# Designs tried in a protein design run: designed miniproteins, single chains, continued (4). Part 101

Each design is a single chain, and the fold is of that chain. pLDDT is the mean over its residues in the fold that is shown.

## One batch from the design tools (miniprotein)

Design m15503
Fold by ESMFold2-Fast:
Structure m15503 (fold): chain A 90 residues (1-90)
Amino acid sequence: SVDERLEKTRKRVEELFEKKGFSEELKQKALELLDEIGELPDNVALQFIRWIERFIDILETMDNEAAKKAAQVFLDSMEKMIERIKKELA
């Protein structure tokens, strides 16, 4: 289910962000975005989950400074896309 994939992805985000020493603020932003994704229609939520899963794989291969910068940019882009989709669905 979407909820099972979100929970799995949430655990991967928590583990990766802690392993790389990212700020609590950045980690919390990522987790809050996952919660927002869970409120989207299943087809849209699954697409976002797939993008996040692929991006986590990429972040794992990066050095910590590059990974932090990439995560900040990615999360900002995701937030804007989610806000736009939510507005269009309202």
Scores: mean pLDDT 84

Design m15504
Fold by ESMFold2-Fast:
Structure m15504 (fold): chain A 84 residues (1-84)
Amino acid sequence: SEKEQIIKELEELLSELKFHPVAKEYILKIVERAIELKKYDLVKKFLDLLKELVKSYNSSESGNEKDEKIREETQKILEEMEKL
């Protein structure tokens, strides 16, 4: 299902970014709730931002002001989903 594919991708991205298991479980629950409410635009934005963070993390260019902005945008989307 689309939900299962999204959750699997999210779990892999959070693991690559070295999120603590407790934070990972919390974020997964928030995203599952957003999917149930059909807020796919928010979920997709969140995944895209995490993909950009992974790309930045794995590049020879270390994250700087751009990475910080992406982190701030990621946090805002997470907070928007938390309010659902």
Scores: mean pLDDT 80

Design m15505
Fold by ESMFold2-Fast:
Structure m15505 (fold): chain A 95 residues (1-95)
Amino acid sequence: MTAAQKRDAEKKKAMNEEELEKEKKEHEEIKKKAEEEAKRIKEERENTPRTAEQEEEGKRAQELLAKALEEWKKEEETVAKVIAYALQLIGAAWS
């Protein structure tokens, strides 16, 4: 291989690691924010006198947040698997 090909491979490896780490952090931040918002909405529902319409809105919001949290938990597992697979491929290419 030429020196140029080696430099290009190193650059791609570094970029892939940065992208995977950034994506993992973004998923963690989104999940944390969703949990905080879910708690805030629950507190508001318990402390505020409500009409029947407002109570329905609160229930729908809680259901939506619960589904979003389940989706993000599944995505975190998928991202971890993708990272592990990518590291194996990189290792195999350089072994």
Scores: mean pLDDT 65

Design m15506
Fold by ESMFold2-Fast:
Structure m15506 (fold): chain A 67 residues (1-67)
Amino acid sequence: SDIDDLRDRLTSLSNEISTLTSNYNTATSNGDTVTASNLKKEIDSKTGELDTLGTRLADLINAANAA
């Protein structure tokens, strides 16, 4: 279902963000400003996607409850 697919994608994105955040902390700790900057862009992008998909999931659940 669309709801199950969104839940799977949200879980996947959450795990990806956690990994990127760990890598970002390592890069900043090592003074690798280029890698840190690139990782931050990926984190920001995926966090935005997570927020958008989270809103979509809420809308689908609300629509299903209204039907």
Scores: mean pLDDT 87

Design m15507
Fold by ESMFold2-Fast:
Structure m15507 (fold): chain A 74 residues (1-74)
Amino acid sequence: SAIEKAIEKALIESGVPEDEAKAAAKYLVSNYTPEELIKYLEELAKKSEENGDLRSAATAKKVADAVKKALEAM
């Protein structure tokens, strides 16, 4: 729940609509462990940077950092 809320907040702050952010956060926590999710998002950020998509890279990094911070607070 804390991780799901952290993902939702990070997505909303990155410009994702609230309903989509909630659905995405729920999907991610249902299909990935926090550690798997961090790895996935870091890989996504790297690929986005390699393709010149700095905005998507920044969003992926922000969500990864939010998950890391939520884990640290648990």
Scores: mean pLDDT 84

Design m15508
Fold by ESMFold2-Fast:
Structure m15508 (fold): chain A 69 residues (1-69)
Amino acid sequence: MSEIEVFEKALEYAKKAKDMEELERALVRLYLESQNLEAMEKIGKLVKEAKDMEELIEKLEKLIEELKK
């Protein structure tokens, strides 16, 4: 799975998740399916640094835009 596809799926999961615990479970599944360790490490760092779900969504959207340039 490409880095942009991993970030787009993570963004979709973040928007649909009711809380951070549900998102973390979805990201574990994404980690196993994506086989893209570098992209998953970047997402993990953002999850750790983000204050809340809204900030995480904003940071993910910015990363996706940078990859589309």
Scores: mean pLDDT 80

Design m15509
Fold by ESMFold2-Fast:
Structure m15509 (fold): chain A 77 residues (1-77)
Amino acid sequence: AEERLKEAVRKLAEKYGASEEEKEELIKRALELGKIVGLEELAELVEKLAESSEEEALKLEEEELPKLGARAREALA
């Protein structure tokens, strides 16, 4: 699960031209979030973002990020 999320985040970051330093930071933050909201759920979302067009990625962020926020709140309660 963790490796899948790392690969998905790395692929997404490479697509947007992120530096190695930015990729490392993004992977760390994604793993922290994944421990709260679910590593598989986050990996699936990131994989969809990496494979999506720009307009599809924006829709996914608008729809899925609020759901992840709600799940994080529930997990931390």
Scores: mean pLDDT 71

Design m15510
Fold by ESMFold2-Fast:
Structure m15510 (fold): chain A 74 residues (1-74)
Amino acid sequence: MMVDLAEAAVEFYEVVARFEEAKKAGDKEAMKEAIERMKELLKRMKEYGDKSNPRMVRFIEEMEEVIKRAEEEL
């Protein structure tokens, strides 16, 4: 299954927004759930994303960096 870059970006940043709201609320369980969802999306992008597309490669790298920073907030 191929992943559409624009749709994947929208879904990923919706999860990032949920993480930020959970962080503001002090809800560590919701923060952890958001991080796990971000990791699931990253895994899907690595498996099904078009790696010949430089935009896809940059987006995967951005996802990894966002997830790393989110984990540091826990």
Scores: mean pLDDT 81

Design m15511
Fold by ESMFold2-Fast:
Order: C-alpha cells, then structure tokens, then sequence
Structure m15511 (fold): chain A 81 residues (1-81)
C-alpha cells in the first residue's frame, strides 16, 4: 500500500496540472473544506471544494480537477486516523 503523502507532496503533484500559485490556493481551500467537514463523504468534500474554488474565482476545468484530487487525497489522509 502507498504511504501517506505529505502536504508538500500533494502540492508538487498539483503543480503538474496547474501553476504553483493556483496549486497552493487549491491545497489551502481543500484543507479548509476537509477540516471543517469531518463527517462528510469524499464526494461531498469534493463538491464543497469545487463550490469554494468557484467562489474564489477558480473556474478552469483543470484547476477544478486538481481541487477534486487534492480533496480526495486529504480526506483519505485525515480520516485514516
């Protein structure tokens, strides 16, 4: 099984899809959503992250996909224990 990635490793993965500035903003928003919603499903966390990204003016499809991937990774990490 893969080891749990660090926030920096998630950020570096996101920089393959979007510029570093956008990746940092996506990771911040995804972390906030996951921390604020401890009981939500991964699908609901992804939906909430997309809503927050759109409110912050991030509407690019690749950036939204990056947000879904970051949220899933963080949700799996934060719920593992």
Amino acid sequence: PPRIPSDEEILEALTKLVPREVAEKILRIAKEVVEENPEASISELQRLTLERLREEGITDPVALLAGQLATKSLAEIRRYQ
Scores: mean pLDDT 80

Design m15512
Fold by ESMFold2-Fast:
Structure m15512 (fold): chain A 82 residues (1-82)
Amino acid sequence: MKENVEKVKKVIEEYNEIAKEAAKSGDLEALKKKLVELLKKYFGIDDENAGSFEKLLEAMKKAGISEEEFTEALRELAKELA
């Protein structure tokens, strides 16, 4: 449970950094590659086509991360950024 919350927090943090870089550079291919690396790093997924936020959410659900754990990770990140 706690491990899943921490994992989701790190995934969201890294996703936000990747998204900021992509917005600044306009490089959508770099965004896709970094999303694939994120999935490999935290979920062990080797699927080169898993370069979307929707597939990231699917991977989290398939890994047994609950909606409650996802919500708690978002809440903790919001507190840390405030």
Scores: mean pLDDT 68

Design m15513
Fold by ESMFold2-Fast:
Structure m15513 (fold): chain A 65 residues (1-65)
Amino acid sequence: AAKQAAAREEMERLKERSPVIAGVEIEGDVITVKIKGDDISAVATALEAMGIGVEYGMEVKVERV
């Protein structure tokens, strides 16, 4: 369960830095990132979130809101 706590902390830090993130939900081994917009900042934020998922062995789902 330590991987979920570490992933949550990293996602909270990403959300603090990235205003394009509307929300983050973590259920089991799945991270759902809700992103607004479709510009370069949104793409970069989605890629960073996916990187966090790979690092902690979790699936990442990106949802547009």
Scores: mean pLDDT 78

Design m15514
Fold by ESMFold2-Fast:
Parts: C-alpha cells; structure tokens; sequence
Structure m15514 (fold): chain A 67 residues (1-67)
C-alpha cells in the first residue's frame, strides 16, 4: 500500500530531523533503509528539513514509489 509506505518513509525522515541529523545523513538513511534513489532521497530530506507542506512531501514520496 503506497499510502502506508509513504507514511513510514516520511515518519522516519522526520524522526531523524528531530534527532538533529543533517540533510545528508537523512538522505543516506533513506537510501539504506528504503532503497530510495539517492537524488530523490536528498530531495525528500531537504523538503523535510526546510518544512515543506506535509501534503507536498506525501505527494512527492508517492510519486517516487510509483516510479
């Protein structure tokens, strides 16, 4: 289920942000744990770090998962 997978990925990224991890560290974790392409992981990490609207983050992650 893309909705659940997106929610898990986003939740993990926010957890790392609140632990004080850098954009690079968040992106590295997303590549390692979820197999996201490096470029997409960096974009997601940046969106989360900079406080992009949650709907935009969710829509982005679902698009990445659909390929």
Amino acid sequence: NLEIEAAVIIGHAYTLKFKGKSVEEIADALVKEFGLPREEALKLATMVAEGAPIKEIFDFVKEVLEK
Scores: mean pLDDT 86

Design m15515
Fold by ESMFold2-Fast:
Structure m15515 (fold): chain A 93 residues (1-93)
Amino acid sequence: MEEEIEELVAKARENEAKGKNGSAAAYLIQAGELYLSQGKFDEAIELYKRAYELAKDNPILKAQALEGLSDVYFSQGKFKEAEELEKEARRLR
């Protein structure tokens, strides 16, 4: 799993360097999901926030990044922050 996360982050970096920000965001979302599954909440938050920034004009990727952030905050017991992120994600659909 660690090796898989490292590979996904490396693919994100490579795609970002090539100007493929949408692909980079998608790889960061996948890596964030794996960190969340391990209970590594701070690492997951960092990757989801970066994915949101890279998604730019792609509302689907932005919604996915916000949904990931919402899941992390919910898992941390930060239910109000999770609810606000979920509402923002629904606006992008």
Scores: mean pLDDT 86

Design m15516
Fold by ESMFold2-Fast:
Structure m15516 (fold): chain A 90 residues (1-90)
Amino acid sequence: KENLQSFADSLETQAKVLRARAEELEKEYAGNPLAEKMIDALRQAAEYFEKAAELLKNGSSMEEAQKQIGLAREYEDEAKRYLEEIKKLN
């Protein structure tokens, strides 16, 4: 259903998934510089999804929430680029 609380909950869920994945990858790829950049990008994406969710819950600007979501998506794409570079080395 279309409502701001449901949307915010979805963004928080996405952030939790990204943080959990970052923790798993940090353990698996300890000391790999490309993996460190990928993990940092995943954590940044999670942070921006969390900021967007808080903006939606607090009744702040929808435009500001959308900007935070855009930044989160950019960091997800950055993490995907680092993953592809890691795959090229294997």
Scores: mean pLDDT 84

Design m15517
Fold by ESMFold2-Fast:
Structure m15517 (fold): chain A 69 residues (1-69)
Amino acid sequence: SHMAELERERQRALDELEQAYFDGDEKRVAEWIKRAKELGVTDEEIQAAIDRGKQRAAEHDKLAAELRK
């Protein structure tokens, strides 16, 4: 159905945005923010995906720093 297809596309955009932030890929971040907005994803949901990506990156960096001791 159209609703199921749209929801799948929205979820994909949010997942890709989270991953792009985790990877530090600024171009992919900009592309997936644009796509999420085109799909009608709310600014709140976009920000939540960004925050998840940033949190995952910070946790990864912290663990990497501990391993370098």
Scores: mean pLDDT 85

Design m15518
Fold by ESMFold2-Fast:
Structure m15518 (fold): chain A 58 residues (1-58)
Amino acid sequence: MTDEEIQELVAEAIAQAKNAQEAASILAKLIQEKFGIKLDPNLSPDELAEKITELATK
């Protein structure tokens, strides 16, 4: 999982979402579908960003 791939998914989630929490939930789903990584869809945007950073640096 690269930073560029994450940026594409973030852009897609923001385009579909009406607010930051919905964007976080959509992004978590897209990451699960594309990379097979199960993330909690109830994470705050800040918590999700930290989890994504950890995954992208491995």
Scores: mean pLDDT 74

Design m15519
Fold by ESMFold2-Fast:
Structure m15519 (fold): chain A 90 residues (1-90)
Amino acid sequence: SKLRERIAALSADISDRKASVESLRGYAKLVRETLESIAPEIAEILEKALLQLAKAIEAGDMESAERINKETLEQLKPLFEELAKKLGLG
């Protein structure tokens, strides 16, 4: 019983991870196409980060995935603040 539950949970996690990888690659393309005309620097950073994150998740390297996410947010923070200021949002 417990072994079957653990195998089912692992299979679900693998499936969810694959779906997450596909979603991240889709978001990378969407970000490139949507933001490039408005904020090309943000679009480039996000596309690169999403593709690297997808690669790390696909490899099961969750430590690298977490680091990429954290470092990307720190890089994007000043750029989002400038964009928000330009759009009159703060």
Scores: mean pLDDT 74

Design m15520
Fold by ESMFold2-Fast:
Structure m15520 (fold): chain A 97 residues (1-97)
Amino acid sequence: NQMNLLNNGQQNLITATNLGYQGATLLHNGTNPQLGQTLLQLTLQAMLGVQQQLQFNQNLVNIANQVYGYTMTTINNPTQTINVGNQLQNLGNGLNN
């Protein structure tokens, strides 16, 4: 049912966005950079699936694209992890009404 798919997609978007923030934080503070990198890669994979689940809600698709972009930026430039992580956290918080 489409409503269940959208609701599940939104929850998956929130979860994956928070996962990306956690991954960025682990890379920034250096406590577990391998786990941080793994979480960011999982966030990218999750965003591709979430975009398909959210295809009937353009605003949520746009947020998923933004999460993907921030996650890619963090992977490619670890020195920006805290700033990008904060952006991911803000997006995740905005999704919780």
Scores: mean pLDDT 73

Design m15521
Fold by ESMFold2-Fast:
Structure m15521 (fold): chain A 85 residues (1-85)
Amino acid sequence: PANSDIELLSEESRETETSAERVVTFTVKGVKVVLRTRYTRRDGEETLEAVLETSAGERVEGVARSEEEAQALADEILAAILKAA
């Protein structure tokens, strides 16, 4: 299955009522991928920040302030992962 080509190397997460941070490092067909996400809630505003970097030189970075923007950012991240493989 496709998951056999994906190996999780490390995962770190930290959550509070106002923030959630996660860093996941994995490989896809030997290409190392680091995904960093940060969610913040402040004064009724919600912000999701994401940074994806691959050892192949691909990078995706974005900030989402709505569910629509978060979906678009997720689609860009997935495309970068698939391209790195």
Scores: mean pLDDT 77

Design m15522
Fold by ESMFold2-Fast:
Structure m15522 (fold): chain A 71 residues (1-71)
Amino acid sequence: GFLTPEDLVALLKAAIDAGKLPGERYTGELNEATQRALALLDKDGDGTFTVEDLRYAQEEFGFPFTEEQLA
């Protein structure tokens, strides 16, 4: 499936809501890390991402996604 930049942010917020991430600690870091990941993953400028792109971001940038959020 395809994901928008808003979907990427929603996945991170879902992880915070599930108690898998400390929300307050990630408020600023989510903004900066998300912008960095978007710039690197959206190389074609089409504004969409695949699940594989998110898995790559998890491995390379330490984005805290779970298998439930990527499935």
Scores: mean pLDDT 56

Design m15523
Fold by ESMFold2-Fast:
Structure m15523 (fold): chain A 66 residues (1-66)
Amino acid sequence: GMEELREEARRRARELAEEIARKIEKQGGKAEVEEVDEDTFRATGVVDGKEYVYVVDANDYLRALS
């Protein structure tokens, strides 16, 4: 049902944020993933003194899964 689709969308959003963090770390940087709210994840990293912030919204995946 819709609850299962919403849960899957949240899992995909978290996975993307974690994948972004892993890619930053592979470049020799430091990265972390934060759950901003129920549907929003933030991947933050620093590479060569430069800060990167990526926000992933589970609602974008919900539309794709619907």
Scores: mean pLDDT 80

Design m15524
Fold by ESMFold2-Fast:
Structure m15524 (fold): chain A 55 residues (1-55)
Amino acid sequence: AEEAEVERLAEEQIAELRAKLAQESNPVVRGIGEKEIAELEADPEAGAEALLARR
């Protein structure tokens, strides 16, 4: 149950980052977003928990 919510949050973060990257022309900002997406896709539970702890 809790794992499902953590995974959902990771998917929403990935979707929002992808949408922002589609409009972003700054390569530095796109690079940061790309790395965040890769980390969330590789370790969605760990990534989502880290984001929740920071935010």
Scores: mean pLDDT 70

Design m15525
Fold by ESMFold2-Fast:
Structure m15525 (fold): chain A 100 residues (1-100)
Amino acid sequence: SMEEIEEILLEALREFGKTVEELKEKGALSEEELEEANKLLKELKKAIENRDFKRALEILRKMIELLREIAKKRPEVKEKLEETIKFLEEKIAKIEELLA
């Protein structure tokens, strides 16, 4: 169960990181948004290493909020960001079920 949560969190970390890199390559991130995204990636990795699953869930929610704000400002990436948001929301739901 704890190992399964770690695996789900690592999948979320990889998908968010991939989305951030794609947005960066398209020039769809401000410097401030890129700094915040990199901070969240680092903090999620640390939370996973420390097995702080409550903190990891908080960081995943902040990742979703960041992607929603970017989608509001940049309609051209909205569809892609909504896919990543849905992916992260599904991962949060699975972790919450495993913790219940």
Scores: mean pLDDT 89

Design m15526
Fold by ESMFold2-Fast:
Structure m15526 (fold): chain A 116 residues (1-116)
Amino acid sequence: MLKELEEEINKIVEEMAPKLREAKSKEELEKVKEEIIKKLEELEKKVEGGVKKLVELLKEQAEVEMLYRIGADKEEILEEIDEFLKEGKEAFSDPEVLEDIEARAAAMRAAIDAKE
């Protein structure tokens, strides 16, 4: 389940990556963002029950990366990553899901540290 949702999200990003590179104006970039958002919303509607929370958690991961890119305080972003990890551990009890959540939190921290 987690891997399937991640693969669908990754496919959306990979399919849209050429359009992101082609976009040289803010308007074109915004249109590409709208397409990504619409595809993610469709994925959320397709998901049933507790799996919906997993899709929302993956969206939160993307928002963390966006926050550091817009120049948010590094300490605040690290605190949000910690909250992401805590919320994930509280929401899910499956060991495989928890391992994935921990790996994602570690990757987000590494990305922020690599910036400096």
Scores: mean pLDDT 67

Design m15527
Fold by ESMFold2-Fast:
Structure m15527 (fold): chain A 100 residues (1-100)
Amino acid sequence: MRLIDRAAELAKLSPEQRALLAEAEAAIDNRDFEGALALLRQFVGRIPDPELRASAEAYVADAEAQVRAALAAGDLQTARKTVRTALDLLIRMGAEEAAR
């Protein structure tokens, strides 16, 4: 079984999609989780498949709620983990869409 690595997944995305994901990673590293989520929402809006986009929108909305709850509780580690998990899923979804 061939594992698709992160670089191969990113290579399937548009330059604009890759720029949004790079900015989201930088926001996560700077502990700007709300900024990262806003960038992930912009990425989702660029998914051409309306069904995949709707699924991604629902996932980001759930992640946003979890991040807000974690931040309200002072749980920075859970907030970071939730945003990184959303980023990872969106990269995979974007690569899958590009392969269609």
Scores: mean pLDDT 78

Design m15528
Fold by ESMFold2-Fast:
Structure m15528 (fold): chain A 96 residues (1-96)
Amino acid sequence: SDMEKRFEAKLAGVRMYYIAKAAPEEAKERLRKEIEEFLETTGDEELAKLIKEVFENEEKAEEAKEEIRTEGSEEHKEALERFEAGVPKLKEVVAK
């Protein structure tokens, strides 16, 4: 559904936010390129913008987390918990 795609975009943005928080200078350019490639592949300007807003804005990341916790599917909630718990492991992935 359209709402499901928006939750997936918010979840992707939150994941990118945590990666950038762990390794801000090294990660940010790669993550922006990933968003550009998403837009190029899908043509979905609104979802690409949503991912970028959540990724680059702490307030928007926090709002997205709250929406996922209250309205997201069980799978979305589990993914969010893994991102929050896995911050040290994300540092290793980003350092590649």
Scores: mean pLDDT 75

Design m15529
Fold by ESMFold2-Fast:
Structure m15529 (fold): chain A 91 residues (1-91)
Amino acid sequence: MAKEEMEKEYKEALELLEEALRVAKEVGDEKLQREMEGLRNALEEIMEKALKGNEESQKAGLEGAKRIKEEAERLLEEAKKALEEKRKKEE
């Protein structure tokens, strides 16, 4: 049960981070790109430890993945706003 939820949150967070990174690269925001790469590395580390750990570790991993997902959603929203502003300025 917890493993399935953790895998789902992990996949969703990873997809959001990949999308946000693509948008940030198109905008040229190096700061945003570095922050997203940091979150991706943190997400992978959380998943590795959770999968090798006990039930408490898996619960902590699920909570960590959810937090990274929320941060990824925020970064994606910021990246999309920056991209829209750039497109509006460029034909």
Scores: mean pLDDT 77

Design m15530
Fold by ESMFold2-Fast:
Structure m15530 (fold): chain A 112 residues (1-112)
Amino acid sequence: GTKFEYSVRAENGRVETSHSGLGRPRIAELVAEVERLARELAERGVGPVELSLSVEDMEAETPTGTTNADLAASALAVAAEALRALLEGRISEFELEVDDDGRLRFRLSARG
């Protein structure tokens, strides 16, 4: 199947990103937004920020009837909103971790 792996780490004004697999337009847009927000947080000295996303098969359906691509897009959208909320001072920390029988994993940890 198609694999997608993504990670971002932001600390002390520095942002490191790594991603692989096939870019989907919506997922690529959300990845870019997350990277921009993580960079702005790092530049303000807010962090550390750590995000990781691992999806083995983007077209596979979850037990709930959604695709792994849909879950990846949803997780990235939640990550973007959480990073924006941290940047605006609306929250001070955020943590999200989701596992699906080793096929789909999301991890987001951020502290402001």
Scores: mean pLDDT 65

Design m15531
Fold by ESMFold2-Fast:
Structure m15531 (fold): chain A 62 residues (1-62)
Amino acid sequence: MEEKKKELIEELKRLGEEVGDPDIQATVDNVIREIEGLDDIDDAELLYEHTKKWILERAKAL
């Protein structure tokens, strides 16, 4: 795995664990799998940014 992808994945894992919601964790796990399958780092970064925003917005609603 490329260093940049690894950093994005680790940050998503951290955010999911910090929130502690099973539904959010399931979504994070799915997104990590998608990032692992992406060939383009720009696509991986875009998916990371969208997921991070979704996690933060959903955490406010809990």
Scores: mean pLDDT 78

Design m15532
Fold by ESMFold2-Fast:
Structure m15532 (fold): chain A 74 residues (1-74)
Amino acid sequence: SIDDEMQKLRDQIATLAKQAVALNNKETFSLVGEANDLLTQASQEKDESKKKKLIDKTKDIINKAQGLLDKAKS
């Protein structure tokens, strides 16, 4: 369900936030904040099509944050 997908994204954002703080990576932390804002907008969105679009944008930002974090670990 969409709710299960949103919960998975919340868990991913929380994990990325902890890792960004631990590595003092400001760019990754900023993207985590952006993803959290998009997911909050999705949770409040009543139109299912717009909600899915916000969820997809959240996934894209999470993927970008993960990529930057992986580079920072190298």
Scores: mean pLDDT 84

Design m15533
Fold by ESMFold2-Fast:
Structure m15533 (fold): chain A 85 residues (1-85)
Amino acid sequence: SKEEALRKIEKGLELLAEASPEDVSKILREEKPATLEELAKAPEEVVKQAALRASGIAEKLAEEYPEQKEKFLEAARLFREAARL
């Protein structure tokens, strides 16, 4: 469901913020991704695409920051699961 997908996206974003608050702030500034509030109002397909993109970003961060790799990979997993709805 869309609600379950949004919950997984929220948890993934929490893990990203715990791993690197500064990198998350940089991504929000540069990429300007949809917020959870915007996604809650968006069509299901838009939520799926946003989750898939977020998964790719989290996987790249896991490669760049090996010390936080486990948190970034768990965030990526949650985003991929959200994309399946």
Scores: mean pLDDT 76

Design m15534
Fold by ESMFold2-Fast:
Structure m15534 (fold): chain A 76 residues (1-76)
Amino acid sequence: MVKLEDLESSLLKVFSLPLPTHAKLGLVRELIEGLGLEDVADEILAEARRMLEAGVPPAEIARRVTERILEALKRK
């Protein structure tokens, strides 16, 4: 199981890797689905894709995606 603090660190690593956008999003999808958030995975990944394409720094993307995941977990 991924812990919340480990989640942001994992996302930061993924977004900092020299990988194509689709590969980064694939790794993020696995993390989100591992948390039982399949229903919102596409929405969160679409937002992450927009941020990556806009050149947002990896640390900022990691924080925002983590916030979205935490909100989804609170909603159930």
Scores: mean pLDDT 79

Design m15535
Fold by ESMFold2-Fast:
Structure m15535 (fold): chain A 79 residues (1-79)
Amino acid sequence: NAEKFREAVEKRVKELEDEINSYLKEREQWKIRFKEFVKKNTEKLKKQADDIISKLEAEGNKELAERFKKDVDEYFKKL
């Protein structure tokens, strides 16, 4: 029966499309995990920068601390 064969083929094609879409979702999840990893490492670097700023302020280098803070904020906005 040609009708039933066509329906079976269309169903199988849809199943394969769903499998491909599931694979693409796994790739997107990996990209999300990668972005989170980058963000977490960026946050660590930001904290290190904040520690340097605090040290500069404690040493009386307030103007240099403010300049460095602006440079860090601008740099991370570009990421």
Scores: mean pLDDT 78

Design m15536
Fold by ESMFold2-Fast:
Structure m15536 (fold): chain A 69 residues (1-69)
Amino acid sequence: TSGGHARGIASLNVSGADAGAKEMESLGYTEAAEKLRELRKQIEEVRSSVDESIKLFNEGARIGQEALE
């Protein structure tokens, strides 16, 4: 079950960085676009680590539910 989730901010940050990089590239600021892409990559790496932790918690919850059967 879920009351709330915390993926909104991370998703917005990734989308914002990607959109910003594309806009900067369109305006001719190639270096700024490259830095925004690098920032997006770092955000993705942090997000992947968090997602892995969530998967481990979900696996534990499933095992617990099976034990209650």
Scores: mean pLDDT 64

Design m15537
Fold by ESMFold2-Fast:
Structure m15537 (fold): chain A 84 residues (1-84)
Amino acid sequence: SSREEFHRRVGEIVREAMRELGLSQRELARILRVSQSTVSRVINGDPSISEATVGEILAGVDYIVDTRASEEVRERLRRRIAAL
């Protein structure tokens, strides 16, 4: 897959997690301890975001989903992350 496709899929996963958890970009940024602009760039599939930053955000999202989401939502999102 292209770098653009990877980042687009990452953005889709993060947006789905935000919808399921009822989190705004500001709230997600606060929880993950990153800037709101970083969250915005990730959810928009910005391919200039480093792989390290993407990995950090996905790990943080996985943690929030594991602790706050229903089993159904957790299983669905984890499958999508594993398919990246």
Scores: mean pLDDT 86

